Designed miniproteins, single chains. Designs and how they scored, part 68

Each design is a single chain, and the fold is of that chain. pLDDT is the mean over its residues in the fold that is shown.

## One batch from the design tools (miniprotein)

Design m2347
Fold by ESMFold2-Fast:
Structure m2347 (fold): chain A 115 residues (1-115)
Amino acid sequence: RPLSIEDVAIREAKTIKANVMKLLDIAKEENDENLIRYFEQALGSVEEFEDAVKDKDSKKALENINKLEDLLSRGRMEAEKNLSKESAEEVAKLVEEMTALLGLIKTRITMELIS
C-alpha cells in the first residue's frame, strides 16, 4: 500500500525529532542553556505538528513548521556565537538537512490545500 500524506508527514516528523534530539545532545555537551531551551521548544513544535497532521489541521501544521524553522535558525545563530567551531559546523549541517525536509513538507501541505 502506498503511504498516505499523513503517514509520510508523521514519518518525516520522526526524522526531524531524531535530528532535534541530536542538536539537544550537542547543546547539553556544551552546557549552553539557551541552546537547550531553543531545541526543547523545537521538540514541542514537532509534537504540535504531529498532532495538527492527525487532526487534519493544515493551517496549524504550517504554523508549527514555521515556528520550528525559526527556532532552528535561532539555534544555529547561537551555536555559531557560543560553541566550538566543530560543534557549530555540526549544528549548521543538521539545521540545513532539517530545513530542506521542512521545505518539502510545506510544499506537500500547500498542494493539499490547493487540491
Scores: mean pLDDT 83

Design m2348
Fold by ESMFold2-Fast:
Structure m2348 (fold): chain A 86 residues (1-86)
Amino acid sequence: SLEEEARKLLEELKAAVDSGDAQKVIDLTRQLLRVLSKIPDKEKQRELAEEAADILSEGADRSTNLDVQIALGVALIAVAVFLVSL
């Protein structure tokens, strides 16, 4: 299901954040938002997008690498824009 695909992308996003893979953080966030946009339930879209925001925000608090911090900031802005569009 789309929800299962989104859950898998959230797990991959968390792993990318934990490993400090700046490019993968951007790419996985983009993929996640595309999948979320296809979920017919607005409450589920919000729940999963908020989970993504939490992962990215926690990563930003822990990261000491500038490229990773920039990627996390860009990804957080994309998730925030998605949330306000719901």
Scores: mean pLDDT 88

Design m2349
Fold by ESMFold2-Fast:
Structure m2349 (fold): chain A 88 residues (1-88)
Amino acid sequence: SELEKAREEALKKVEELIEEIEKAIAELEAHPKANPEVIERLRQLLEDAKETIEFLKTADLSVEEFKQLVKQVEGQKELLKEVVAKEL
């Protein structure tokens, strides 16, 4: 169904975001001049993303709401890349 595919796409995008956040945290922790406050914010973002995965597994969202969430996650991935680039 279209709804099932939309949910699966949203889950996939959040899982990809989690992997990128974990990689970003590892890169910043290895960098001696990285701002500890930025690392703490990324740890919070990681926990929020994990909670979003659990929410999405059973959430009664429309196809359009899942698509909007995918766009939000894509925006978060772009912001993450900018944050990491500024700290490295």
Scores: mean pLDDT 87

Design m2350
Fold by ESMFold2-Fast:
Structure m2350 (fold): chain A 78 residues (1-78)
Amino acid sequence: LTDEQRAELARRVAEAVRKAMEELGVTPDSVEVFIREENGKVTVKIKVTTADPEAQQRLLDAVRERVDEAIAEFEKKL
């Protein structure tokens, strides 16, 4: 990925996380997103921490779904 492409992917991932938080009404204590490219494959690792384990699982599931979609859309434009 170019620096420009990496920045665009980071923006899309951040937006996906924000939308998931808004839809679920959950505010996490921390959200960390790591984007990595290996062998032409983009991998995103997401770490979410909340005080409520049920809210954490729901947020993780929603974030994963939206992030996977954002990655798929980004890869189609490459």
Scores: mean pLDDT 73

Design m2351
Fold by ESMFold2-Fast:
Structure m2351 (fold): chain A 78 residues (1-78)
Amino acid sequence: SEEEEIKEGIKKSLEAFEKAVNDPRTSDESLRTVMEELGLDTSLVEKRDEPKVREELIKKVKEELEKLEKKLLEELKK
């Protein structure tokens, strides 16, 4: 179903971001691009070597993806 596809897509997007932010081989620029597409501030990306900063980045992306999921599910009901 479209609802299941939306939920799975959001889940995979968050899992991909968590993996990318925790991988030191991921460029800061690629993380900034993803966050900018979500309308998020990217200033903390340069400090992602700090575990607390990685947790904050993941939290911000999770919150925006949860908002996007709710919006997409509401549009599906129209």
Scores: mean pLDDT 83

Design m2352
Fold by ESMFold2-Fast:
Structure m2352 (fold): chain A 60 residues (1-60)
Amino acid sequence: RERAIELGARLAEKVGHVPFEKARAAAEAGLDGGDAETMARAGGVPRSVAGGIGRAAAGL
C-alpha cells in the first residue's frame, strides 16, 4: 500500500510538476476509496491528475 502510494506520487511529481507531498496525499485519498474529486481536494491537484495518480497507485 505505502509502496503503491510512493510510486504513484513519484509519477505525478515527474509528469505533472506536482510536489511529492501533494501527490502522496491525493494517492492516499484514492486508496481509501475516494473519487477523483476527493483526491484532488486532498492533494490540491487538478481532478485529471488526481485520477491518474489513483489509478497508478491502485494498479500496484
Scores: mean pLDDT 65

Design m2353
Fold by ESMFold2-Fast:
Structure m2353 (fold): chain A 85 residues (1-85)
Amino acid sequence: FDELFEKAKELTREAEEYARRGEETGSAKDIGEAALNAQSALTLLGVIEEEAKKRSKEVAEELEKMKERTEEVLRRVDELRERLQ
């Protein structure tokens, strides 16, 4: 659990950084990396969601905040892709 949760957090941070770069540069590569990292993070968070609920309310809340941050990256990616058209 702990390793997968830390990996999901890392992927979310990387997705946020790539989204920021994509906003600055308009780079399709950076925007694509943001989307891939965000999708990977959401997949891992989904796999561990039930275990997080069994551990504590605090862990479940932290996981939910990570999901919200990752979903925000995907919204930013959609906005960037619309702008590039």
Scores: mean pLDDT 81

Design m2354
Fold by ESMFold2-Fast:
Structure m2354 (fold): chain A 75 residues (1-75)
Amino acid sequence: MEEFEKALSEALRYVAEHGTPEEVDRALRLAEQAVIALKKGDYETALRYAQEVAEISGDEELRKKVLEAAQKVLE
């Protein structure tokens, strides 16, 4: 759980540093939905939204990091 939230936060930070204002707004809304889904125990929905945030970043390493953190939560 904590690793998933950390990976999501790192992806968000990257979007905030390198993204357009519109990408930042979209990433923030998707991250909020991911956290809401996680709190409800809907790990599949949380993973999907977190992956979309990582895709907005365009960073392959962050995308891998989010996927690895999500796999640990699904165990």
Scores: mean pLDDT 77

Design m2355
Fold by ESMFold2-Fast:
Order: structure tokens, then sequence, then C-alpha cells
Structure m2355 (fold): chain A 61 residues (1-61)
């Protein structure tokens, strides 16, 4: 879905920021700027959102 593609793009950008050495504040600001899109994706597919969030968590570990 378009929301899933957008969510993946947001998570990929977040990961790229982490790899570039972005601060926790910068990461939080980035997530906050996409809060409406993240909420829409979670409401549309809560289970799919959780799977993608777990994937991101594993990639950050």
Amino acid sequence: SALEERLRAIFDELLAMVEAGASDRELLAFMASHAAELLAAQEADPEGFERLAEELERRLA
C-alpha cells in the first residue's frame, strides 16, 4: 500500500540518519515531523506497523 511504502521510506531515512551520527534530539525531531503519517499507517494496519517497527529496531541494534 502507499502508506506501507511511505512508512518504509520514513524508517529508511531514520536509519540513514542514525548511521550518519544524528543525535537523539535530531532523530526525535524527524519522527515528530512525520507523526501524522506514522499515526495514519498504524491506524490502517497496526500489525504491519508493528512488524516494520520491529524490523527497524533489529536494524538499529
Scores: mean pLDDT 81

Design m2356
Fold by ESMFold2-Fast:
Structure m2356 (fold): chain A 57 residues (1-57)
Amino acid sequence: SVKDILEALKKAGVELEEITDELGEEEIKAFQRHFGLPVDGVMDAATDFYLKLVENS
């Protein structure tokens, strides 16, 4: 769920606003920046892969 993804991002040290319940462009960009991915704010395959990696870390 979106909440599980947000918790995974917080676990990775990404600072996220608590008021955001949906993954918006800003949250995706913050995650992409943290992992050195292209910062386009789109949930692509690479971004999804790293989200799953963080969840299992």
Scores: mean pLDDT 67

Design m2357
Fold by ESMFold2-Fast:
Structure m2357 (fold): chain A 64 residues (1-64)
Amino acid sequence: GVEEEIRKLFEELGKEKLTREEAVDILMKVTGLSRDEARTIVDLSGKEELTLEELIKLALENAL
């Protein structure tokens, strides 16, 4: 599911946090949303860097 795919992509990057643009790229790959749609969702966090759990929550609440 969406959560498992996000976890996998995050693990492959080996990072504790993603930049806003890295989070947008992952959300696009997992959900099939456009860049503008994914960017709007990531911007709801109000943060320049997101943790794995923050990105999963945003995806589940806004992309499903």
Scores: mean pLDDT 81

Design m2358
Fold by ESMFold2-Fast:
Structure m2358 (fold): chain A 86 residues (1-86)
Amino acid sequence: SDEELQREADRVREELHISTVRTLLELGYDYEEILKIVKGEGREEVLEKVRERFGDAAADSFGYVLDRLSELSEEELKRLFEKAKK
């Protein structure tokens, strides 16, 4: 059903958001730095690090996801951050 498709899309989107935050943590960024990156600060440096480590397609996808994350509230970003940490 369309509702099942929407639920699957929502799960994939959340998994992608969590994975993106986790990658930033693995690159050595803390929560305050990740908030700044999501808001557009230092994005070129972050995308270059992603490009060097994972390639051009990964960097392009990462930039797109950062734009999606910038639409979230700080409370929503905090929840994603907590899910990304282990």
Scores: mean pLDDT 84

Design m2359
Fold by ESMFold2-Fast:
Structure m2359 (fold): chain A 85 residues (1-85)
Amino acid sequence: AVVTLTLETKDEETAQRFLEALAQEIAKLSNVESVEASGTKITIVLRGDKETAVQDAKRLVESAVERTGEKPVEVKIEVSDAVLP
């Protein structure tokens, strides 16, 4: 499965702090396909087992909140099944 995590923050400074916190946790994961940041929005794509990738996405959000003390304005976790069954 492909899991897309999208975080929206209140401002670009908060997004930068989230991105820095996320980078530390992403370095511990082997299933991160891409990380993109644009203004107040951060998008992370994870690949692998659906349940594991969703849990990894949730853990990334929790870790970023804990490290920054800030809360995202919006969190979206979207799951897409792999093309190959």
Scores: mean pLDDT 79

Design m2360
Fold by ESMFold2-Fast:
Formats: sequence, C-alpha cells, structure tokens
Structure m2360 (fold): chain A 116 residues (1-116)
Amino acid sequence: DLKKRLEEAVKEAIENLEKDLKEHSKGSSEEVKKKVEEIEKLKKEDPELYEIARVAVASVLVGEAAGISEKETIELADKFAGKLGAAAAEELLKNNDGNLPEMLLKAIEVIKKLKE
C-alpha cells in the first residue's frame, strides 16, 4: 500500500530531520550555519510550531522523492500536522530551490503568519 509506505517514510523523515539539519551545518557557508542557529532558537521559543514545520518539510521531501502529486503531498502534511502543516507544505511546493534550513525557516514563517 503506497499510502502506508508514504506515511511510514514521513515518520522516518521527521526523526531524521534533526540529524540532516546538523549535517547541513557541517562544511556549509556561515549563512547556512546562521540559519541553523535561528531554527534552534525558534525551536526553543515554540516547540509545537517547530514540530508542525518539521512535519511539513518531511512531507514535502517524501512527496518529491516518491514523485507523488502536490495534492497528495499536502494531504500527507495535513494528516500529521493538520491545516497549518498542510499550508506550510503548499508554500514549500511553490519554491523548491531551498536547502533544508531554508525550507524549515519558510515553514515556520508560514505557520506563524497563520496562527494569528
């Protein structure tokens, strides 16, 4: 069942995102390192918001790797993080040229905007 495999892949991606984020800070530019530091601050300030952003990014990464539709990718984010995660995933799908720290920051920005 493709749907079950995609759901399991999102859970694995969520768990691996912190490890992948640390990997992106190694050998990267000072600009990327600053973005990682900003994400760590935001995670401390609002851990619930960070979790929603993490799910949105994981869903986009899994959806693109699997070659599924934008609609199916947004539905994955909605399943795990609700409407806020779905909205963040939709915005990320419109701009695919960001690295992992940039994707997380974009997701956090979208969620903050919608929470108020």
Scores: mean pLDDT 79

Design m2361
Fold by ESMFold2-Fast:
Structure m2361 (fold): chain A 63 residues (1-63)
Amino acid sequence: SREEQIKKLLEAAKKAETLAEAKVIADELLRLGLISEEEYNAIYSAKTAEEARALIIKTLESL
């Protein structure tokens, strides 16, 4: 279900230790239509894994 997909991506985001891992999650979120292009670009503009992860978690928790 959509709820199960969101839960899995949220768990993956919490475990993301690198910018590359966070970007892979952002790519999947955009592909699934769960985030906007603006949110996607914000994640890709993050300078640290912690910043990218926080943006992903905030977005998913607001769905």
Scores: mean pLDDT 84

Design m2362
Fold by ESMFold2-Fast:
Structure m2362 (fold): chain A 92 residues (1-92)
Amino acid sequence: SHKEHFLKVLELLIEGAKEMLEKAKKENAPEEVIQRLEEAIRYFEEAKKYLEEGNEEKAEEYAMKGMGHLLRVDHLLKDPRFDELLEKIKEI
């Protein structure tokens, strides 16, 4: 279903963003990068909660906000993990 597909995408986004955050902290990335990854994770977790509650509209809104932060991290770092995450999402 659309909801099941969206849940899988959100779970991959949360996992991928958490892996990027752990790497960023280990490599002493700029604080803006760390803060944006933390914000992306929060928004994706809120999106997942709204989706589980049946509020698909708010889930999409919060997922878009999380993606905005993640895209900004990609722009700042050019981290290959972002490309790997996008490829995993395409396979769903």
Scores: mean pLDDT 85

Design m2363
Fold by ESMFold2-Fast:
Structure m2363 (fold): chain A 72 residues (1-72)
Amino acid sequence: MVTLTPAQLYGIAELLKPAPSPITAEKVRNALPSLTTDEEIADAIAQIDTDGDGVLSPEEYERIKAEYEAAL
């Protein structure tokens, strides 16, 4: 799996808001263009979509934001 930093995860989550919103490969790639393979995008989605429903929930967004702020 590609390990994303809290800042990278937060950037993707910010592009996906307002929560709740569908998590799409296109939005993930737009947020982090260095993800070029379907496998890298799937790994990024898995790190954001912890409940596996394909939707960024407000709870998932808050968790990612908290991890980003803790990393500052």
Scores: mean pLDDT 74

Design m2364
Fold by ESMFold2-Fast:
Structure m2364 (fold): chain A 70 residues (1-70)
Amino acid sequence: PIWQATPEEAAQLRADMDALLKRLEELGSPKEVIERLRKQGDEAVANRDLAGATLVIIQAAIEIKILEDK
């Protein structure tokens, strides 16, 4: 994996992931979905996978949109 994030970008990605996961929890997303996304995000950060971290953010945003449309 290619990790070219600056320390500031890495911190922002973590903050963005945490905020989106908190929003999913507030919207009543199943715990299994939240835990899966959290694991994927943690794994991407551990593996220096910027693309993987970004995909977790996108997946969380899609889930939020689906829940908000209900």
Scores: mean pLDDT 77

Design m2365
Fold by ESMFold2-Fast:
Structure m2365 (fold): chain A 77 residues (1-77)
Amino acid sequence: MLKEIADEYVKAGDEALERGYYELAVNLYIHAGRLYYQAGDLEGAKKAYEKAIEAASKNPSLASRVIPKLEASIKLL
């Protein structure tokens, strides 16, 4: 099911974040958020996008590029 696949993307994102791979973590969390949204899990989608914002905030260049788009995605939930 889409939600189970989304959970696996969150786990992969958490591992990337722990290893300092911030851009990879952001991309994995965004994929998870999209899958949660398609599954109708709006709370899961919001949490995944919030994790992406947290990962992006670790790198100022990445944060400036992705956080405004992630905030817009959360606002549409």
Scores: mean pLDDT 86

Design m2366
Fold by ESMFold2-Fast:
Structure m2366 (fold): chain A 94 residues (1-94)
Amino acid sequence: SLKEQIRKNILLSVGYIIRGIGYELDGDKEKAKESYKKAGDYLEKTGELYKEMGDYEQAAEAYKLASELYKKAGDYDKAEKLEKKAEELEKLAK
């Protein structure tokens, strides 16, 4: 189901966030960025699934969280793109 896919993607994103923090503590900036990028990828998928369900508020929140993780990964172009998607979805949710 879509709900099970959402749960799976959220759990995977949390796991990669924890790994990213671990790599930062070890001073491995490159592996930290890779982990944050993976976390962002799973939260972007979560946003897409919420959008498919018509839950635009949750989709916007997932895209905002993904954007912050892409910023931590150094992918500012993708972060900005997701911020714009979140803003558009927030307008649809109202």
Scores: mean pLDDT 89

Design m2367
Fold by ESMFold2-Fast:
Structure m2367 (fold): chain A 117 residues (1-117)
Amino acid sequence: SEFESLSADNQERYARSTIESILRLMFLDLSDPTIQKVLDLAVELLMKYLQEKSTDYPIEVIVIAALKVALEEEGLSLKPLYNFLKGSYRDFVPPYKSFEEFLKAVEEIAEEIKSLK
């Protein structure tokens, strides 16, 4: 993928930009210090996972898993994330057959991220 061809510094920049875009699509206010903390934590968790784990999962799924963990740690509702994902999971590569199949992949990676703490 395009992401896999990037340098480590460019991967972090791409990850941050992607997570910011998702937060905006969830209608979250990026000027809110709590939302900025979620962004910073999600980027940190994603980069740590990529450094410590080898995985066959697409980067886009790992980004969603890291964002889910960051939202949970800040005590925020996952409802906006799940509403966004219900409309977008079919656009992931490889395409998921169902929202349930997609969520299973996200939950598996989220548990691995939590185990690295």
Scores: mean pLDDT 81

Design m2368
Fold by ESMFold2-Fast:
Structure m2368 (fold): chain A 72 residues (1-72)
Amino acid sequence: SELLEQAKKKEEEAREYFKKGEELHKKGQELLAKGPEFREEGIELDAEGGLYYMKGSSLKIEAEHLRREAEK
């Protein structure tokens, strides 16, 4: 199914965005744990990670819709 192939591509993209988001979040949290001098950098990385999570979540929703359409 063409729809299932498109869903797979969106799922792969979502995984990449999620991995980047998790990496940035972990780095941000690590910096925040080191002390006040790293607070600004830690917050910036954590916020960037959040944006990647949102993009990944959007792609997952798109993939779910494509899979549902393939079942109809």
Scores: mean pLDDT 88

Design m2369
Fold by ESMFold2-Fast:
Structure m2369 (fold): chain A 75 residues (1-75)
Amino acid sequence: MLDEVIAVVREILKPQLTDEQIDEIVAKLREKLAGIPEDDINAILQAVIDVLKEFGVDDSLITRVVQAVFDVLRK
């Protein structure tokens, strides 16, 4: 599940951000998600939002990432 979340985040951010920026975001996400239970969908989504906001990602792009992450988690 964590690897699927990371893969989706990378794919959505790839056309808007540099590979280096995406790698920094992914590293921070891995740190934050490591402390969250896999079944806590709301906590996972909030962690994704918090990290993307920390890196200055715009709200419209954050919304797209959150929707895609939610689709992965609801499987």
Scores: mean pLDDT 81

Design m2370
Fold by ESMFold2-Fast:
Structure m2370 (fold): chain A 93 residues (1-93)
Amino acid sequence: SPIEEFKKKVDEIISKVKNPKAQEALKTIADLFIDAVEKVKEKMTPEELQKLLDEFIERARELLRQAGVPDETIDKIVEELRKIAKELVEKLK
């Protein structure tokens, strides 16, 4: 399923972080993003989808920063997460 593919890709991306607290926090916000998309997918405007994506990315950035991940590494992780989140949204359309 698109959701299972997204979860697998999230696990692959966050495994590069090598920080267990950051990995757990990222999985939590990814699950929250999936739940939010599933709740609104049948009532979605493109604007609401973009808002959910932006909120997910901002939460990921803040959690990684608080976990002490370097800014350069955060930028790389966030861009990978943005890409797979867009792919999930497109597959659920």
Scores: mean pLDDT 79

Design m2371
Fold by ESMFold2-Fast:
Structure m2371 (fold): chain A 78 residues (1-78)
Amino acid sequence: SLLETMEKLSEESIKYGEEGNEKGSYILTGSTSGMGKMASKTDKQKSLKIMEDTRKKMEEIGNKKSADIAKKTADSIK
């Protein structure tokens, strides 16, 4: 499903960020955001939760650019 793909992309983006691969993390966060916009048309609440959780994790690990794109996507879904 779109939500499952979105969740896996989010998990990988966070993993890349934690491993110090900031560029890889940013690219995968962009992919997560794209999937989130599509998935929000089917399940807004779950898609929004994944984007907010992604934003929070990126803030915690210090990936400001990834956090920003996740935040903007979450705000666009609300």
Scores: mean pLDDT 84

Design m2372
Fold by ESMFold2-Fast:
Structure m2372 (fold): chain A 65 residues (1-65)
Amino acid sequence: SLDAAMAELAAAVISTVTGLEIDVEVRDGVVELYLKEDSEKAREAAREFERIGRKMGMETRVHIR
């Protein structure tokens, strides 16, 4: 879907800017972001991802491992 494509683009931008290892899954319009580290940088990236998603009218969820 268009939402999935936009979410993947946003994830690619975040990965490029932050250098973090991330995975993205889209399910029924919900974008799930998986971060493989628990750091201040990862938490900041998560907050930005949520902010962008909300501005675009998409629901987001973040998982930190």
Scores: mean pLDDT 75

Design m2373
Fold by ESMFold2-Fast:
Structure m2373 (fold): chain A 81 residues (1-81)
Amino acid sequence: SEELEKIKKTILNTAEILARTYKSVDVAIEYAKYLAKKYNLPEEVIQELIDELRARFADIVETPEDVEKGKKYLEEFKKKK
Protein backbone atom coordinates (compact mmCIF):
# COMPACT_ATOMS: atom_id res chain seq x y z
CA SER A 1 0.00 0.00 0.00
CA GLU A 2 1.27 3.47 -0.94
CA GLU A 3 -0.30 4.83 2.26
CA LEU A 4 1.55 2.23 4.37
CA GLU A 5 4.90 3.14 2.74
CA LYS A 6 4.24 6.85 3.42
CA ILE A 7 3.48 6.12 7.10
CA LYS A 8 6.64 3.98 7.43
CA LYS A 9 8.80 6.72 5.87
CA THR A 10 7.29 9.40 8.14
CA ILE A 11 7.91 7.30 11.27
CA LEU A 12 11.53 6.55 10.25
CA ASN A 13 12.30 10.20 9.37
CA THR A 14 10.93 11.50 12.70
CA ALA A 15 12.63 8.70 14.67
CA GLU A 16 15.97 9.66 13.03
CA ILE A 17 15.54 13.26 14.22
CA LEU A 18 14.77 12.03 17.75
CA ALA A 19 17.79 9.67 17.81
CA ARG A 20 20.10 12.55 16.82
CA THR A 21 18.47 15.16 19.10
CA TYR A 22 18.42 12.99 22.25
CA LYS A 23 21.46 10.86 21.29
CA SER A 24 19.39 7.76 22.06
CA VAL A 25 18.39 4.91 19.75
CA ASP A 26 16.07 3.58 22.49
CA VAL A 27 14.05 6.84 22.42
CA ALA A 28 13.71 6.57 18.62
CA ILE A 29 12.66 2.90 18.87
CA GLU A 30 10.02 3.63 21.55
CA TYR A 31 8.63 6.49 19.43
CA ALA A 32 8.48 4.23 16.35
CA LYS A 33 6.73 1.47 18.36
CA TYR A 34 4.21 3.96 19.78
CA LEU A 35 3.22 5.40 16.39
CA ALA A 36 3.28 2.02 14.62
CA LYS A 37 0.86 0.58 17.21
CA LYS A 38 -1.33 3.72 16.96
CA TYR A 39 -1.57 3.19 13.17
CA ASN A 40 -2.20 -0.56 13.69
CA LEU A 41 0.87 -1.63 11.71
CA PRO A 42 1.63 -5.40 11.68
CA GLU A 43 4.24 -6.60 14.21
CA GLU A 44 6.47 -7.68 11.28
CA VAL A 45 6.54 -4.05 10.04
CA ILE A 46 7.22 -2.77 13.57
CA GLN A 47 10.19 -5.15 13.82
CA GLU A 48 11.50 -3.93 10.43
CA LEU A 49 11.38 -0.33 11.70
CA ILE A 50 13.26 -1.29 14.88
CA ASP A 51 15.93 -3.22 12.96
CA GLU A 52 16.42 -0.30 10.53
CA LEU A 53 16.83 2.21 13.39
CA ARG A 54 19.32 -0.04 15.22
CA ALA A 55 21.33 -0.50 12.01
CA ARG A 56 21.40 3.25 11.20
CA PHE A 57 22.43 4.36 14.71
CA ALA A 58 24.57 1.46 15.97
CA ASP A 59 27.38 4.02 16.56
CA ILE A 60 25.38 6.17 19.02
CA VAL A 61 26.78 5.76 22.53
CA GLU A 62 24.01 6.51 25.03
CA THR A 63 24.77 8.11 28.40
CA PRO A 64 22.43 7.69 31.41
CA GLU A 65 21.61 11.42 31.12
CA ASP A 66 20.62 11.09 27.43
CA VAL A 67 18.38 8.09 28.21
CA GLU A 68 16.67 9.98 31.07
CA LYS A 69 16.00 13.06 28.88
CA GLY A 70 14.62 10.84 26.12
CA LYS A 71 12.30 8.98 28.51
CA LYS A 72 10.91 12.29 29.80
CA TYR A 73 10.31 13.44 26.22
CA LEU A 74 8.35 10.26 25.43
CA GLU A 75 6.24 10.58 28.61
CA GLU A 76 5.31 14.18 27.68
CA PHE A 77 4.62 13.12 24.07
CA LYS A 78 2.25 10.36 25.25
CA LYS A 79 0.38 12.84 27.51
CA LYS A 80 -0.63 15.01 24.49
CA LYS A 81 -3.78 12.97 23.80
Scores: mean pLDDT 75

Design m2374
Fold by ESMFold2-Fast:
Structure m2374 (fold): chain A 75 residues (1-75)
Amino acid sequence: MRYRLTIRASDGIAAARTLSEVAKEMGIPILDTEFVSVHEIVATVEAPSLEKAEELARRILERSPAVESVEVEEV
């Protein structure tokens, strides 16, 4: 299933790097990544469940001090 992650960060490049690292560790494909601004990234991922997409979001938030929030939405 496809999920949209809205990531708000003080450093978008650092946030994007953390997203890529954590998604790879979890075996979650990133289908698209867009920089809405220098502080906001929208990524589309393919995960088997909402719980897995939320786990990805939690790990990103916990790993990167640059990440302020991550919102998950099914698309």
Scores: mean pLDDT 87

Design m2375
Fold by ESMFold2-Fast:
Structure m2375 (fold): chain A 80 residues (1-80)
Amino acid sequence: ELERKVEEAIEEQRPRAEELKDTGGEQDVYDLLMEVIERLEEQGATDLATLARAALEYRRANPAAAPEDVEAAARAAAAA
């Protein structure tokens, strides 16, 4: 259930992220996503925020990483 909510939240925000990517670049998109994650934590969606943050951190450290590796890293961080 949480994974589906994460995917829905990402999909809902994707058009906004793509708009910023066209004007600001990857770093600006990353900064915006981190701000959204902080707001999710404030709203009590801590599990969702933890997964999203771990995924972004892993992708930033490993820009060529496969989606499978990003997902595995996010799950490991959430379980820790």
Scores: mean pLDDT 66

Design m2376
Fold by ESMFold2-Fast:
Structure m2376 (fold): chain A 61 residues (1-61)
Amino acid sequence: SLEQQIAFQQTVRGLLLIAGETTRAVYERQGRPEEGAAELERLQARVDELDAQIAALQAQL
């Protein structure tokens, strides 16, 4: 159902945010904070894409 698809995508979004926090910490420990920032921007773009997909599904409810 649309509600189940929305719930699944919201779960994936939450996991990406957690992955972003872990990614930043790893790159900072390696002395590569600029590369960590670039990777976080890439992950944020994925979150934004999911937000758009969630909004499109919600509009069909």
Scores: mean pLDDT 86

Design m2377
Fold by ESMFold2-Fast:
Structure m2377 (fold): chain A 97 residues (1-97)
Amino acid sequence: SKVKEYLEKAVEYLQKALELLRAGPENIDEAIEYFEKAVEYLLKAKTHDPQSELIKEAALHAAEAVRLLREGPENIDEAIQHVEKALELAKKALEKY
């Protein structure tokens, strides 16, 4: 299904962004690019399954992580928590498709 394809892409980009962010604060700008791609795919999945609370919550957490990282490097730890939650929720959603 299109939802499955979009969730697989979202999970891939969230994992890449999280790896970059964990490697160091010098990778924040590159990590943001991958998080923005992940948010795009989560929003595409949401439009095809608007009743999925897992997809909705994953998108909200991923978007919040991007917002926090753009505010500054002092927010990295909080942003990581939101990314880990987005990844958890996206993977749970993917199991249903």
Scores: mean pLDDT 87

Design m2378
Fold by ESMFold2-Fast:
Structure m2378 (fold): chain A 50 residues (1-50)
Amino acid sequence: SLTFTLPRGTDPRKVLGTIDSSLGNIPDSNIEVTPIPSNPSYVKVTATLT
């Protein structure tokens, strides 16, 4: 799994796709977005690789 922090409203798949085009095709069910209570302008994203 990959875990990273993005500004709220950023498309996680777009970011993943710029790293590797195959990662941009990860199913939505494998992408989890968690709010960061201490910094609500950002979200924590976890992508589960197949």
Scores: mean pLDDT 76

Design m2379
Fold by ESMFold2-Fast:
Order: structure tokens, then sequence, then C-alpha cells
Structure m2379 (fold): chain A 91 residues (1-91)
């Protein structure tokens, strides 16, 4: 399940926050963004901005603790919802 795959990544981490830009594409992009927001909150981070570039494409600005494996967390969510990760960029 999504929860079983995310649980090891959702540690309560007391490290400095780092900002990222993520671009996601797929029919279930809104569901993927909602799951990403919940995951970010559980790590002590948050989503700062969501911009829908089209009905199936989202640009997300997120901050999470530096020791969060954000790439893996985003991939797990994207795979679960059948969404493509077009970009993950450190800001």
Amino acid sequence: SLEERLAPLLRDLDSPLKKYKIILKGPNVREAVAALEEAAIQTGGRILEVKYLSPDEAEVIIEVPEDVDLKRLVQVIADHFGVEVLKIEEL
C-alpha cells in the first residue's frame, strides 16, 4: 500500500528545511499533489505553492527537512497515482 511504502520516509526530522521545485504530469495529478502535501506535513515540511500548468500538469514548490529522501518520496507517490515526475530541482 502507499502508506506502507511511505512510512520509512516520513520520519519526524529536526533538520533545516530545504526548498524544491517538482513538476508532475498525469490524469491523477491533483490526487498526487494532495498525497505529497500530507507526506510533507508528516516530515515537518509543507507545500509553499501549487501552480497547475494544465489540467494534468502541476508545478509544486515544497520545503522539507534536508535529510528527507524527497526523490524517493515523490517517486513512491507518483508511481501509486500513475503520474510522471518531469522534474525535481533544488532551489
Scores: mean pLDDT 86

Design m2380
Fold by ESMFold2-Fast:
Structure m2380 (fold): chain A 101 residues (1-101)
Amino acid sequence: SELDEVIEEVKKALEKIKNAKTKEELLEAIEELIKAILKAMDVVSDDHETLLKLIGQILRLIGIQFDIEKGLISFEEAKAQAIEIAEDVIKLLEEVKKKRE
């Protein structure tokens, strides 16, 4: 299903975040996660509550990108927060899948 494909894309972005060794690699991985979440929003466009939660996670990721670029956050702290967001998005999408069967 399209939902399964999007969950896989978020999981691939999560692995890229986990494997990032530089701020540049982390920023690229976060951008891929944002793109995967935007695709997820299209797939769940009929679920307004899930859409708002996904928008919230995109705003958190944009904040992390800003903080990295301004030197307001450490690499390890930014990476940990991005991992947590990706894991939260996976859980949210898996709950949507569970309701749809």
Scores: mean pLDDT 89

Design m2381
Fold by ESMFold2-Fast:
Structure m2381 (fold): chain A 72 residues (1-72)
Amino acid sequence: MISDEELEALEKEYLALLAQLSPEQQKQILAEMQKKAADFVAANPNASDEELRAKAYEILKEGIAKIKAILA
């Protein structure tokens, strides 16, 4: 089970890394993450809070990995 503390820590890391990108790169990352979230909700319209939380955690981890790849 993903804790609120784990999500908060991951979100803080994500925001710190995102701030190192250019405005254009930030828009691209945000658009990709938003699409992943929208696609999940569209495919799983009755997703539970736990499932939504788990997917948010997954998307944040993917976003962090992508940002780290951009930063080399």
Scores: mean pLDDT 81

